# Designs tried in a protein design run: designed miniproteins, single chains, continued (5). Part 103

Each design is a single chain, and the fold is of that chain. pLDDT is the mean over its residues in the fold that is shown.

## One batch from the design tools (miniprotein)

Design m19573
Fold by ESMFold2-Fast:
Parts: sequence; C-alpha cells; structure tokens
Structure m19573 (fold): chain A 97 residues (1-97)
Amino acid sequence: MAEEKAEKLEKDLKSKDPKVRIKAAVESTSLPEEAQRRLTPALSEVAVNDKSPEVRYAAVKALGELGLEEARPALEKAAKDKSERVAAAAKDALDRL
C-alpha cells in the first residue's frame, strides 16, 4: 500500500496539472517515513525547479513537515527563491531540521 502510494505520488509530482502536483506534495506528508525518504528527491526537485511558485511552496512545506536532513540542499536553494513566500517557508523549514 505505502509503496504503491509513493509510486503514484512520484508520478503525480511530474503531472502537467499544478493542482495534482500540489496535492501530491501535501499527501507525501501522510506516508510512513520509508516512503517519505523515497519521495524526498522528487519533492526536492519540485521545491527548487517547479515553474509554479504555489507548487514550490507546497513542496517546501512538505519537506519541512518531513524534517529529513536529506532535504537540506534543496531547502537552502529554495531559501533564495524569487518568491518571498517560498524563500520564507524554506528558511522556516531549515530552522526546524
């Protein structure tokens, strides 16, 4: 179940629909730690490189909720984001690691 859910969320994070990508980022926080670790690279990519600041914000918030050290490089990059809201969320997430 959790592994199948993680695979679905990895695909959803690459969806053409930004609403699907936001939902996938939010749902990642409800998975067991093993599945969260598996999703961390995909969430990190989205947090830094997604074209939508709303999607980057959702991914940064998800990474902050997970609290995994593996997310630190992506959060450090997101702390320099063009969106002040994304940058602030990334700084808050780094403070909690």
Scores: mean pLDDT 85

Design m19574
Fold by ESMFold2-Fast:
Structure m19574 (fold): chain A 84 residues (1-84)
Amino acid sequence: MLKKVIELGNRASEAGLRGMLAAQKLEEGVDPEASLKQAEESIAEIDRLGKEAEDLGAFGTAESIYRLRDLVEEELKKAKEKYE
């Protein structure tokens, strides 16, 4: 159980970094279609990992993962507003 929870947290952190970098690329106009898709895919992955943490009863970890999802969503929203 504990090992799976740590793995979910690490995977969420990696997905969060990818999502943030993709949002930054979109904001800068670098490969905008691919960057948008990467950011959206990263958000979906983080959401899925948060749900997996809830299923394991790791509610604190799930909350942290969902907060990370919300941060990536906010950055993507800002990037879309600046690029468009």
Scores: mean pLDDT 85

Design m19575
Fold by ESMFold2-Fast:
Structure m19575 (fold): chain A 95 residues (1-95)
Amino acid sequence: MRYSMPAFFIEGGVVPGAEDDPSTVVIVLRDLDTGERAVLTAEAPSAELARESLRIAIRTLDERVVVQGLPVAEAARLTAEEMPESVRVSVRVER
């Protein structure tokens, strides 16, 4: 085999909300070759659900981009669809 893996960058974090406020999850997926990036922002009713959502999203993005070879925008969209129903997700694609 003589294929090199494409270069991608995935990072994310959780911003805990106050007692009555949702916790926010932000995940950035970037294609280092093209400079295209997708930002997923999610609001979860608890910090625990926010951390679980971050874990699921990072795993799913890595699998879709690295294993399935999907474009950044498509991988982000499909990952948003796999988030728990109680989590509100938005996707922004930037270049």
Scores: mean pLDDT 73

Design m19576
Fold by ESMFold2-Fast:
Structure m19576 (fold): chain A 83 residues (1-83)
Amino acid sequence: DAERALALEREGYRRVFGRDLPIELTGVFEKIEKTPEGVEVKATVLRYRVDGRERYSVLRAVPLKPLTPSEQEALARRDARLA
């Protein structure tokens, strides 16, 4: 949900700057990207403007095809390191 993701970004900026910044949704688009593990994913990207600057946030990324067990394990290890 783009509106919810935008609200979370707004809250994050408010926490950092101690005030509400004007944040405007400028677009949502899909992009095909390959992970370092070689897995092709379809990423849904949120484009927004905060204080006159364009910013991007990834809402979700889903594999384009079913993953093999080895690919699933490699991706899970990567996600665990990012958590």
Scores: mean pLDDT 71

Design m19577
Fold by ESMFold2-Fast:
Parts: C-alpha cells; sequence; structure tokens
Structure m19577 (fold): chain A 96 residues (1-96)
C-alpha cells in the first residue's frame, strides 16, 4: 500500500498529504523501498521549488494561505505557483 501510494505520488496521482502519511507508515513498518520513493519525491519537490520565480504578490499569498502553516495549505499555494511557472507535473504531484 505505501509503495503504491508513493509510486502514484511520483506520477502526480496522489497528494503530498497522502504521500507524507505513506512515508510515516513505511518508516514504522521498515519498508525501505517505500522510503526510497519518498526520498525521490522530496528531491523532485526541492528541484521544483528552486526553479519557481515567486513574485511579491505570490509571497504575500503564501503567507496568508499558510496561516498556521499546514502542509495541505502550503501544497495548494505552491501548486498554484508551479502552474504559473508552467510546471504542471509538479503542480499535479502536490494536488493529487
Amino acid sequence: DNREVLEKALEGKKSLSEAALAVEKARQEGDEEALEKGRELSRRLERAMDSVDVTVDEQAAIGTAHGGRTPETAARVLAALFRRAGMEEEARLLEA
């Protein structure tokens, strides 16, 4: 289950929240293959974040949307920024 969830997240078919839950379960179960998929997901997100050109207005929107900085709120705002930058696959990965 955790491997399938993380595989689908890498394909942009599962949300970051579902991926995070799958990583936590994989850690508890000692599923190293699932944990490696989680690490690959993190690397892709880091590369995507480094390539996004964020405007002052978008930074303000991030601050507002984060409120208490929940992962789901952050994922939605970041996905919108990725779409504005033309990064549709990374946006889907955060929203699926």
Scores: mean pLDDT 63

Design m19578
Fold by ESMFold2-Fast:
Structure m19578 (fold): chain A 61 residues (1-61)
Amino acid sequence: AADEVVARIKELARRYLEAVQALKASTDPEEQARLQAEIRRLKEEIHRLVDEYDGLVAAAA
């Protein structure tokens, strides 16, 4: 159901904000590279779930 997708988007958004804060605080280039990769992955997953949510809402209309 759409509620499960919304809950997952909210959790990924929290992880995204945590990763962004960690990146801002990091002075280690290796850690910064890892956090950048994770932030990119989280953004892609969130966009994918938003598209899935839009599809579910359209199907329920």
Scores: mean pLDDT 81

Design m19579
Fold by ESMFold2-Fast:
Structure m19579 (fold): chain A 71 residues (1-71)
Amino acid sequence: DVRELAEEYLERYNKKYGRNKKLSDEALEVLEKQPWPGGERELELLIELLVLGSKDDVIEASEVQAAIDAL
């Protein structure tokens, strides 16, 4: 389940980097629509980048889409 994995990776990297980031419902919907050709590892790397790179505590759908397009 992409949503469950994304939330697990989000918690992991929040703890690792001392952040308190959240994914919006719209951001989670964008993640669920992707085919993930690189599997769970690609999702993990994307979430780590979003935790490190997002400016606000809520990661929005537009930030997720931009990060996916950069993979």
Scores: mean pLDDT 82

Design m19580
Fold by ESMFold2-Fast:
Structure m19580 (fold): chain A 66 residues (1-66)
Amino acid sequence: PAAVQAALAARGIHLTPAGVAALLELARNGVSVEAIARIIAEVSRGRVSPEEARELAEQIRRLAAE
């Protein structure tokens, strides 16, 4: 959780703990990496590239799978 929050904050995406928990829950429920990446890109309003959004989504997926 802390690593995801730090990675998002480093890219100018400031989410509440509830927001981070919601992304992790989406990943645990089998929402695709592509769909999570779209959500991150939307929230960032262009602060992250599509490739960066995908990398963050994969990191969230890995943390959710532990």
Scores: mean pLDDT 72

Design m19581
Fold by ESMFold2-Fast:
Structure m19581 (fold): chain A 97 residues (1-97)
Amino acid sequence: MAEAQRIVEELKELAENEDKEGLIELLSKLLGVEKSKIRELIEYAEQGKIPDKELLKVYIEIQVGLRRLVMEAEGEEFDEAQLEADIARFEALYEKA
């Protein structure tokens, strides 16, 4: 709990300060995602581009990891079935676009 709370606070501070490299480094360490892929995803977002299917998977992995971290920090149980349903809905919206 205490470590998850500290990590969530650090992520919020980095986001508020627009510390892109700090966010990339912390997310890479927490989620096991390569820094290069996180950087590419951020660059696509800044350019208003739609990520390709591979970058979309990276985005989903980041969202899953962050949601799990926040739930651990708040002491709530993580509902993987609900998260998988949300992911499937998000992927369906991308296939429709």
Scores: mean pLDDT 68

Design m19582
Fold by ESMFold2-Fast:
Structure m19582 (fold): chain A 85 residues (1-85)
Amino acid sequence: GKLIEEIKELTEKAAKSKDPDEFIENMNNLSKAIADLFENADEKELKEGLKVAIEGLEELIKKAPEGAKEGLEEAKKYLEEQLKK
């Protein structure tokens, strides 16, 4: 769906960002897209979207500055816990 595609695109944009302001903007937009997924998606779209978001966060963690890694790892853990429910 649109939300899953948006999460994937925002993750790719954040991963490619070399400007800190662009990275923050893309991360904020990604957080909003994930929140929208929890609020408006059906069970199937939520499950698929969570998997895409987790994979995206794994890529972002690999490329993130040290100061951002802890927050991204906590976000990934939270989404993994939601997927297991």
Scores: mean pLDDT 76

Design m19583
Fold by ESMFold2-Fast:
Structure m19583 (fold): chain A 85 residues (1-85)
Amino acid sequence: SLDERLEKTTQTLKSMGLSEEEARGSAIGDMAHYLMGQAGGLNRSGDFDKANQILDLVSKAYRYLADGDLEKAEEAVRKAYEIYS
């Protein structure tokens, strides 16, 4: 489901004129933002350990995106998604 979500967002952004790299980076960023929101839900329900792990990985993903390292950013988001799901 993560691969389907990333691919769908990437293809949508490419259809709007973004390059492959820009579209993939934006798709990864959108997923990181989504997972940050889900971590907030886990914190409110008392699942602090999972929330903290997700937030750490989301933070790493944003740093990798800022550095242009899409491979490491995607890896971090993938790990966060596995913890959440």
Scores: mean pLDDT 89

Design m19584
Fold by ESMFold2-Fast:
Structure m19584 (fold): chain A 67 residues (1-67)
Amino acid sequence: SMEEEIEKIVKELRELLRRTGEEGYFTEEALRKIAEKSNGDLEKAKEMLRELAKKHPGKVVEEKDVE
């Protein structure tokens, strides 16, 4: 289901951030919205994550920043 796909992507994005020590750079709501906007595409979600980090250096990315 779409919900299961979203949760899996959120988990993968959170794991990626954990590996780089950047877990606190995105809110849970922001990661969820990235997953939703990627429509289940993990690679697209990863690209969105990288671009949002570049646009918001030194700031926590929130749900509102994804749109």
Scores: mean pLDDT 82

Design m19585
Fold by ESMFold2-Fast:
Structure m19585 (fold): chain A 80 residues (1-80)
Amino acid sequence: SHALARALAGHLLAQGVAPMRVLGVKELVLGIDENKPVNVEALRAIGVGRADLEAAAEWLRSQGRDDLAERLLEVGEQLE
């Protein structure tokens, strides 16, 4: 949901993640939730890394969204 994505963005910003990377993670979560294809090269180009997706996945699990967390970790395996 948009509310979940906003809350995740706030969490990542509080952890010191750069705004552009936060935007990339937020859009990835929204896209996955809407069953849209993932563009890994676009995420790499804007600097989203494995650590960003691991942090997002941990937070999503705390919100009861293990489904989204697992999808983010799968994408993260393709990133540094």
Scores: mean pLDDT 86

Design m19586
Fold by ESMFold2-Fast:
Structure m19586 (fold): chain A 64 residues (1-64)
Amino acid sequence: SAEDYLAQAKEAAAQGDLFTAMNHYALALSLDPNNQETWDALDALVAEHPQLQPLRDYIRRELA
């Protein structure tokens, strides 16, 4: 479910596994693109790791 992917993304992010975190955030958003909690968590991760911004922008474009 979207909630399961969000939980897994947060766990991966906490462990520094940024690739797994981004993939699971993308999967959560593909199932529930209007989930503000998921977007906020993704944006917080990108704020800590600005190198992820192009991938976050790609996800937003694909889901718009």
Scores: mean pLDDT 85

Design m19587
Fold by ESMFold2-Fast:
Structure m19587 (fold): chain A 60 residues (1-60)
Amino acid sequence: AAEARAEETRARFRELGDKYAEIAKANTPDPEKAEAEAQASRDFWEKLGDAIAEVERWVA
């Protein structure tokens, strides 16, 4: 159903957020900045995933 697909989309974007957070940490020399950028990356991908999941519920 649409709800199941939306949750799968959100889960995928959370996984992408984690992957990009690790990349941000690896590429950021300042440890405090690295943690802040990692968290910002997770927040960004989570919000993006929620937005896309919402659109998919209406379009599919």
Scores: mean pLDDT 78

Design m19588
Fold by ESMFold2-Fast:
Structure m19588 (fold): chain A 88 residues (1-88)
Amino acid sequence: GPARLARLEELAERLIELVRKVLSPLEAGIVEGLVRIALGIARLTGDVRFAARQLLRLAKQVLEKVTDEEARKELEELIRELEALERA
């Protein structure tokens, strides 16, 4: 429903803000583009679970590239919240 979509949008913006801080501008731009495509699909189809799964996959791939301890903790928290949204 609308509450689940709003939660997905909140988590997506947090992921975009985080990657802008920790990845190169090119890599951050690619991740942001993929996140916005997933959000577009969720808005068009109502399939929040599919979009949450795509964001979760992206967040896990970003985690492999990030060495900053504070950013890794923030990303691990985001991953837990995306996993909860995918399972709901």
Scores: mean pLDDT 88

Design m19589
Fold by ESMFold2-Fast:
Structure m19589 (fold): chain A 95 residues (1-95)
Amino acid sequence: SHMDIEKELLELMKRLLDALRAYVAQLRAAIAAGAPRSEVLALLLQAEIELGMLLIVAGVQKVILGKLSEEMKEIIEEAEELLREARALVAEAYG
């Protein structure tokens, strides 16, 4: 059913957000530990990939069901903010 598809896409978005949170936490820890730029950039790239996947899932939801739920919008907003913060930290540490 349409409700089952929305539930499955929402659960996928939650898992992608959890992965994004984990990569951003690892990125913060790597910067604090003085890790090489290459390691930090690899973690940033993984976080970028997770946001990209979230936006693709949101696109699939819009094509199939016409709109995002409020919970899906909140996930995207949190993911975009986390990645904005991660990008700023990398620029400050290595720019």
Scores: mean pLDDT 91

Design m19590
Fold by ESMFold2-Fast:
Structure m19590 (fold): chain A 80 residues (1-80)
Amino acid sequence: SKEEELKKLKEELEKLEEKLRELQEEENEIERKLIEAAKAGDKEEKEKLREKLFEKAGEIMRIVGEIIGVKAKIKELEKS
């Protein structure tokens, strides 16, 4: 039913929002480590952390896109 589909989408949204929070916390930790590596002059660790930060930003953008998509589906179902 439409009500069951809406409930499932809202549960999916909550899981995606939780995952986004976790990814943002991981990004903040990588940024902190990157600053420390830069201060220490550790070029190898800095480069490695920059790559991880770029990958994490990509994961965040993907999850943000999924959240937007789920929110759009919820809005469409609520209009019907």
Scores: mean pLDDT 88

Design m19591
Fold by ESMFold2-Fast:
Structure m19591 (fold): chain A 91 residues (1-91)
Amino acid sequence: MAKELVEKVIEELRRRGIELSEEERELIRMVAEVLVAASKAKTPEEALRLGMEKWAELTGETLDENASLEELRERARAFFAELEARWEAER
């Protein structure tokens, strides 16, 4: 369940000495919902699409139906890289 995934991620970060703000916890909840949506897919391509579609829904962004898998992967990588850099800076 998404709530359980959020709890585990927050606990792991806290174990590493990283304290999260309320805004960062909310971002983790959104990411967990994206992962839960993607987990219902039968193929990796479908998983990426369902995940990005859920992310667009949660952020109010409009996802183009013609968006390529390559574009979706690039957006996902950029997002996670940015989060990782922020967490590393606040260690």
Scores: mean pLDDT 68

Design m19592
Fold by ESMFold2-Fast:
Structure m19592 (fold): chain A 86 residues (1-86)
Amino acid sequence: DLAKLLEEELAESNLTEEDIVQRAAEVSEAARARRAELEERMAEIERSAEELGKMPALEEARELAELRLGGRLAEAIRETIERIRA
C-alpha cells in the first residue's frame, strides 16, 4: 500500500505530504524529459545500427525502461497522496 509507505517515509523524514507531492512531481517531470531524450538517442542509434548492421546499445534500452517505470511510480505516489487528502 503506497499510502502506508508514504506514511512511514513522512514519519522518518519529517516531511509533509505536500513536500512529497512536490518531490514526486519534480521526479516525474525530470524522468519524462530524460526518457524523451533517451528515446531520441535510441532512435538515432537504431537508425545508425541499421546502416552499420549493429544492434542498439542494450544499456541505453535498459536505462530508458527504468526511467519509464520511475515516472509511473512518481505519478502513482502523487495520485495516492491526493486521494488520501480528498
Scores: mean pLDDT 60

Design m19593
Fold by ESMFold2-Fast:
Parts: structure tokens; C-alpha cells; sequence
Structure m19593 (fold): chain A 112 residues (1-112)
């Protein structure tokens, strides 16, 4: 339970950082709110041990939302789909990298 709670807290922090970066990149508040709600649902399912039960549906929702974000980035910046996908990946990588020291500390504690 503590391991799940810690993972959920890390997901919350990554979500907050990614949401801020998406807004700075010109993604609409409406799409960012959909992303936030989707991650909140995934977090609750993780804490309940039910994430696998919903994984297929959540994956489909994530794919649809990512495509909408990519399309909005293309329109906002006048860039190609490939460039928009690279930008989105960079924003995600930066959000995850900011939380990597906390994730490594949590993993070390679990391994002890």
C-alpha cells in the first residue's frame, strides 16, 4: 500500500509538471484538463489495485488524447506531426526527469 501511495504521489507530481509545460507550449486548458482527469482516474485505479482491469480502455483514451494534443501543437506552432510528437515526448521526458531522483529514492527504499 505504501509503495502504491508513493507511486501515486509521483504520478501526481509528473502530471502537474507536464500540465504546466503543455499550457506553456500552447495546448488548450480543455485538453490539459482531460489529461489531468485521465491521470486522476488511473491513479485511483492504481491505489485500488484495479489498473490492469481498466488498462485497455485507459490505453485507448490516452492514445486519442495524445493525438488531439499532437494536432493542437501542429496547428499552434505550424510544425509537422513528427515535430509535434517529438515536442510532446520532450515535454514528457522533462517532467519524468524532474521526478527521477524521488523515484530512485523510493525504489532504493523498496529494495532495502
Amino acid sequence: DEARARMAALLDEVEALLAARLLEAGVSPELVERWRRLLAEARELLLEGRLEEASERLSEEVERLLEEIVEELMKRHGISREEARKLLQQLADEAVAAQLPAAEAAYAELAA
Scores: mean pLDDT 74

Design m19594
Fold by ESMFold2-Fast:
Structure m19594 (fold): chain A 84 residues (1-84)
Amino acid sequence: MAEELVRRAKELYREGRYIEAMDLLYEAAFLRLAGSYSQEALDEARDALKGKRSSLSAEAKAAYDAIMEEVERIEAEILEELEA
């Protein structure tokens, strides 16, 4: 599942559709971290990313930070692959 989203995101990057690619990377990051955080914390982090929430629980903040880090890691890998 997450690997399919990353593959589609690479295609969107090649097409110059960066916003749509980033949306898929966020979804892939949430799928990869589903076993590491509670569903409540992941839902709070997702709402914060959509601008629907201004305050997060401690676990949700940790999940948010982890999601952002994972997205940055995947994006860096995609950009490096496209430059090769």
Scores: mean pLDDT 81

Design m19595
Fold by ESMFold2-Fast:
Structure m19595 (fold): chain A 90 residues (1-90)
Amino acid sequence: MIEIKETLTDDGLLVVTSTDGDFELQVVIDLKKKKVVSVQWSPGMSREQARKMLDYTADYLKSKYPELSDDIDKAKEQALKDIDLRDKLL
């Protein structure tokens, strides 16, 4: 089961952490600039696991922050490309 936790920092960054067992995905959103700042995931996550968690987290964020939908979709696509590139280098 994927669990989501949100934390707002003093700098106005929304840190969204998705957890599925031992795997963790963290998305940082700048609410003032209305953009995704970073997407990070725990080591050893398979492409399938990462896709599952990215899709779930993106859907959650788009439902809560629909004005960010385009940026969320771009960030998800970039994260998946980064995972694909990592797998080709290993």
Scores: mean pLDDT 80

Design m19596
Fold by ESMFold2-Fast:
Structure m19596 (fold): chain A 96 residues (1-96)
Amino acid sequence: SDKLLELGDELALKFVEALESDDEKLVEIVLEIHRLMRELAELLGVPLEKLYQDALDTLKNSGIVRPVLIELLEYLIENPESSEEEIREKALKLIK
């Protein structure tokens, strides 16, 4: 559907931004990704962690390495129910 295509396109753009952004902006972008991923999971009727696994697999297949983003995606696969506060705290701990 048009809505699924629009969400997919927006998520793709946000993942590109997450790969290219500085660490300060990465936290905000990941929170936006989390909101979009929740909406997509609800529309598709699939577990949120499955979408995060698909995203992580896509990122790894791209050959682009951003350790903070990879670790955040792994955290969200294990903790898909995380609040925005918990995600922010985790992201800040990973930014060394």
Scores: mean pLDDT 83

Design m19597
Fold by ESMFold2-Fast:
Structure m19597 (fold): chain A 77 residues (1-77)
Amino acid sequence: GITLPQLNTILDALRAAKGPDGTVTLAQAEAAIKASGLSQEQQDFILGLLRRFVGPDGTVSLEQAEFALLFAKTILS
């Protein structure tokens, strides 16, 4: 499953990367997820969830990203 330290690593990276509007790009989210030490299957699951929240500008809100990560931890734990 996804550990709490892995989840916190991703969340801290997203908080550091977020723009003034509180959004992150899908590329920034992917980089943070890859740096977390998650398996490829766990990464693919989280990225699949994030893609559902991505707007026409290619960004997702930090709140949506946090929800997706917490949901993934619950399902994959």
Scores: mean pLDDT 80

Design m19598
Fold by ESMFold2-Fast:
Order: structure tokens, then sequence, then C-alpha cells
Structure m19598 (fold): chain A 76 residues (1-76)
């Protein structure tokens, strides 16, 4: 599984973009801090706005059970 996350450090009010770079994999992306869930097929992009300062964890799970946790930081 391969993902691009930009930026990894954002300011409150900025967007974080997640792209699924694996053309053969569908992944489920969960931002538990804001209660958001996205399904991303190969080449698809999800955007979310950081609503508060702090540490975010994005959980990514592929259909085969592969799991990644992506730390993202939001600054004031």
Amino acid sequence: MELRVEPLVARVGEKITVTNLDPGARVTLTNEADGQTFELRGGETAEFTVSKAGDYTLTVEAEDGERLELPVRAEP
C-alpha cells in the first residue's frame, strides 16, 4: 500500500490531502478526530480541513487487512 499525505504538518484551517498511489488497492481512510471516513481507489484523493490544533492519526486499512497509521500534526 502506498499513500501520499501533504502536508504532514498543517495549520488550523488548512487542508490535508491524502492520495492512494496504489492502482491495484482500495483503502479505507479514517480520521477519527473528526469522525470522517473515506474509501479511496487507486489514484483517488481525499481532502480534510484541520479543525483544531493537536495530533491527528489517520488510520488506513486495505482490503487484504494491511493497516497503516499516519500521524499528522495541526498547529495553531
Scores: mean pLDDT 76

Design m19599
Fold by ESMFold2-Fast:
Structure m19599 (fold): chain A 83 residues (1-83)
Amino acid sequence: SKADELIAELESSSFSSPEELFDWIKSNLSDEELQAFLRWVQENRELVEKIAEEERKRHSTDEEQAVGTIRRVLIEFLKATAP
């Protein structure tokens, strides 16, 4: 599925900054999919906060923490919303 392909690319890709990851997201998600993702984040705040806490423990820089968090949250969204 498209979701499986996006997950595989996210897992195999390296992003040096949150800006680079956001550019990837804008290139690979439609406006409607991006809106659905932002809504899903609001509806799943406890999971997002747990992932963010784990990434803060794994990485010392704000940029690395943000990239790790956004990547993992997006993968969880894609898994949850796949048909």
Scores: mean pLDDT 85

Design m19600
Fold by ESMFold2-Fast:
Formats: structure tokens, sequence, C-alpha cells
Structure m19600 (fold): chain A 76 residues (1-76)
């Protein structure tokens, strides 16, 4: 399911963040956010997108995540 995929990508993101691989972790948090959004879990999607933006704010991944978090926040 989309929610199971989101949780697996979040676990990968947590692992890479724990290894100090912030840019890699940001990519996986972005993927987790996308799957949480597809599952309708907007709160978890926003959390994942914010984490991606925090870890890699100046990259395309971080900027996309920041944009997605802001757009979902407007829906709440």
Amino acid sequence: SNEEKAKEYEKLADYYESQGLRNTAAGFYLLAGDYYEKSGNLDKAIEAYRRAAELDPNSLIGRQAAYKARELEKKK
C-alpha cells in the first residue's frame, strides 16, 4: 500500500540521517512524504516534507519538499 511504502521510505530516511548522510536522507523523506500524501495522511506528509527541507534546504529536493509542505498546510 501507499502507507506501507511511505513507512519503509521513512525508515530508510531515518537510517541515512543516523549515518550523517543528510542529502540521501532528504531524498527518502521526500519519497515518504509523497506516499503519505497519496495515502491521504496529510499530517505525516507535511512532517516528512519538512524533514527533507531541513536536511537539504538548498537542493532541488529540499526546495521541492518545502514547496509541497507549504501547499499541504494551506489545505488544513
Scores: mean pLDDT 89

Design m19601
Fold by ESMFold2-Fast:
Structure m19601 (fold): chain A 69 residues (1-69)
Amino acid sequence: SVDELEAEARRKLAELEALARETGNPAIAQVVADVREALARIATLPEAEAERQLRALNEMLDLVMRSAR
């Protein structure tokens, strides 16, 4: 569901925010800012479009987390 995908993205965002604080890496901080903006935009979309974008966002976050660790 959209709610489950949003909850997953927000959990991953919280992990990335913690990593940004720990490392001081401005590239990670920029991804955090971009993800927050993306989530705000997705909240305005019809459910089907929101679901597609949240799936893509979750996949992107997984890639970022793997490359940043």
Scores: mean pLDDT 86

Design m19602
Fold by ESMFold2-Fast:
Structure m19602 (fold): chain A 74 residues (1-74)
Amino acid sequence: MEAEKIAEELVAKHPDLTEEERNRLLAFLSYVLDTLMEAGVSLDEAREFAEKLLSLTPEEAVKAIQERLKKLGI
């Protein structure tokens, strides 16, 4: 639930996205945040990571997420 909320805020910052792109990004971010928390990352750390993503371009954000998932062995 918290992960979905953070992801929704991120998506809201990009109103130029199509409905499909918006839903895809929302699902991806929610999955990533849930995965981080399940792997032992605290809610605070996940939130700070999401805030970091807000300052990046969409392409940079995707790369940052992929790198984090790789470190978790996903």
Scores: mean pLDDT 72

Design m19603
Fold by ESMFold2-Fast:
Structure m19603 (fold): chain A 56 residues (1-56)
Amino acid sequence: MIDRVLAETERRLGPDVAADYRALADRMLAQGVPESDVAATLRRRLDESVRLQQQL
């Protein structure tokens, strides 16, 4: 679910990144993207961002 991914994003990357992900999710939903695909997209971005942060 989108809300769970956003809550994890805030805990791991901070509130500013979570706000950006929320704006992206709202935009995708407004464009007719299914909620399951939006959640999967956010999860993929979160996992990639956490990995990149650990490499810096």
Scores: mean pLDDT 81

Design m19604
Fold by ESMFold2-Fast:
Structure m19604 (fold): chain A 76 residues (1-76)
Amino acid sequence: EIERLIDEAVEAIRAGDVERAQAAWERLVERLRTLPDEEARRWVGRALLRAGEVAREQGLLDEEAEALLARIRAAL
C-alpha cells in the first residue's frame, strides 16, 4: 500500500498536477505517521529520492513542490 501511495504521488508530480500530488503526499504522510520511526524513515527516503528526481527532471521544483517535499521530510 505504501509503495502504491508513493507511485501515485510520483505520477502526479510527473504529470504536473500539483493538487493531486499534494493530496497524495498528505495521504502518504498520514500513513507513515502510523509506522515505527525506522520504517517510516526508509519509506520517506525512498519517496523523496524518486519524487525529487522526477520533479527536477520535469522542472517542477517550484515553491509548492518544494514545500511538499519539506513537509514529508518533517514527518521523519
Scores: mean pLDDT 67

Design m19605
Fold by ESMFold2-Fast:
Structure m19605 (fold): chain A 59 residues (1-59)
Amino acid sequence: VKPPANTATSVSFVEEVTLPESGTFVFPDWEGPTLKITYSEITGEKGEVRQVVVTVTKL
């Protein structure tokens, strides 16, 4: 992961994931008491490795 530049409230990083099935995937946002996590949309075929942009925001 790359250090964020001038960001105190959120950080973004790229994660590699292996697709469980073919198609377009949008992971649902995760919300905790102090953090919110959002994911970019990914499209590909089953078994392909794709990059997802993960953004963690301080609440």
Scores: mean pLDDT 72

Design m19606
Fold by ESMFold2-Fast:
Structure m19606 (fold): chain A 91 residues (1-91)
Amino acid sequence: MEEQKEETLKILEEMLDNSKDLTPEEKRYFLEIAREEITDEALKYVKPEDLAKALFEVFLATKGESREVLRLNIRSVNYLASKGIVFKPLP
């Protein structure tokens, strides 16, 4: 639902704003990509807060990577979420 997508983005924005590891430009960029890539199907099976946490961890793990790498990782999170699986990136 649109409401769950906006709630997920709001939680993600708060997490990004509280991060000391990201520049303001990186935070804006990550929110833009997340807005494009979050799907209603992912949110059918996982809570907005769990999806936001998974996306935040992916952003921290992939900072400095290309847009293509970021999109692929976000799509992987969404795909796993659509199967009821909360994705956690490898250390």
Scores: mean pLDDT 75

Design m19607
Fold by ESMFold2-Fast:
Structure m19607 (fold): chain A 80 residues (1-80)
Amino acid sequence: MLTIAVAPTAREAADALIKETNKPVVVASTGREAVELAVKYGVEGAAIKSTDPDRAIAEARKAAEELGLEIVKVIDVSGR
C-alpha cells in the first residue's frame, strides 16, 4: 500500500507526507521512480517533485499496477 504526495518542490511533497505518517518515505522526480523506490526500500510513502501533478499521478498509477502495488492515497499539494 502506498501514499503519494505531489508538489512543485520536493520539500513541499515531503512535508505533506510527514503530516500523514511517521514512517520512512522516498523522494522522487517522477511517478514511476517514486513507485520503484517505494518497492525497493519497502516504504509506504513517496514524495514526488513535479510541476505537472496529473502526469506524475498517472505515471505512479501505471507503475503501481505493473508492480502489483496499491496506491491508497494521493495528496496533490497544488489544491486539486
Scores: mean pLDDT 81

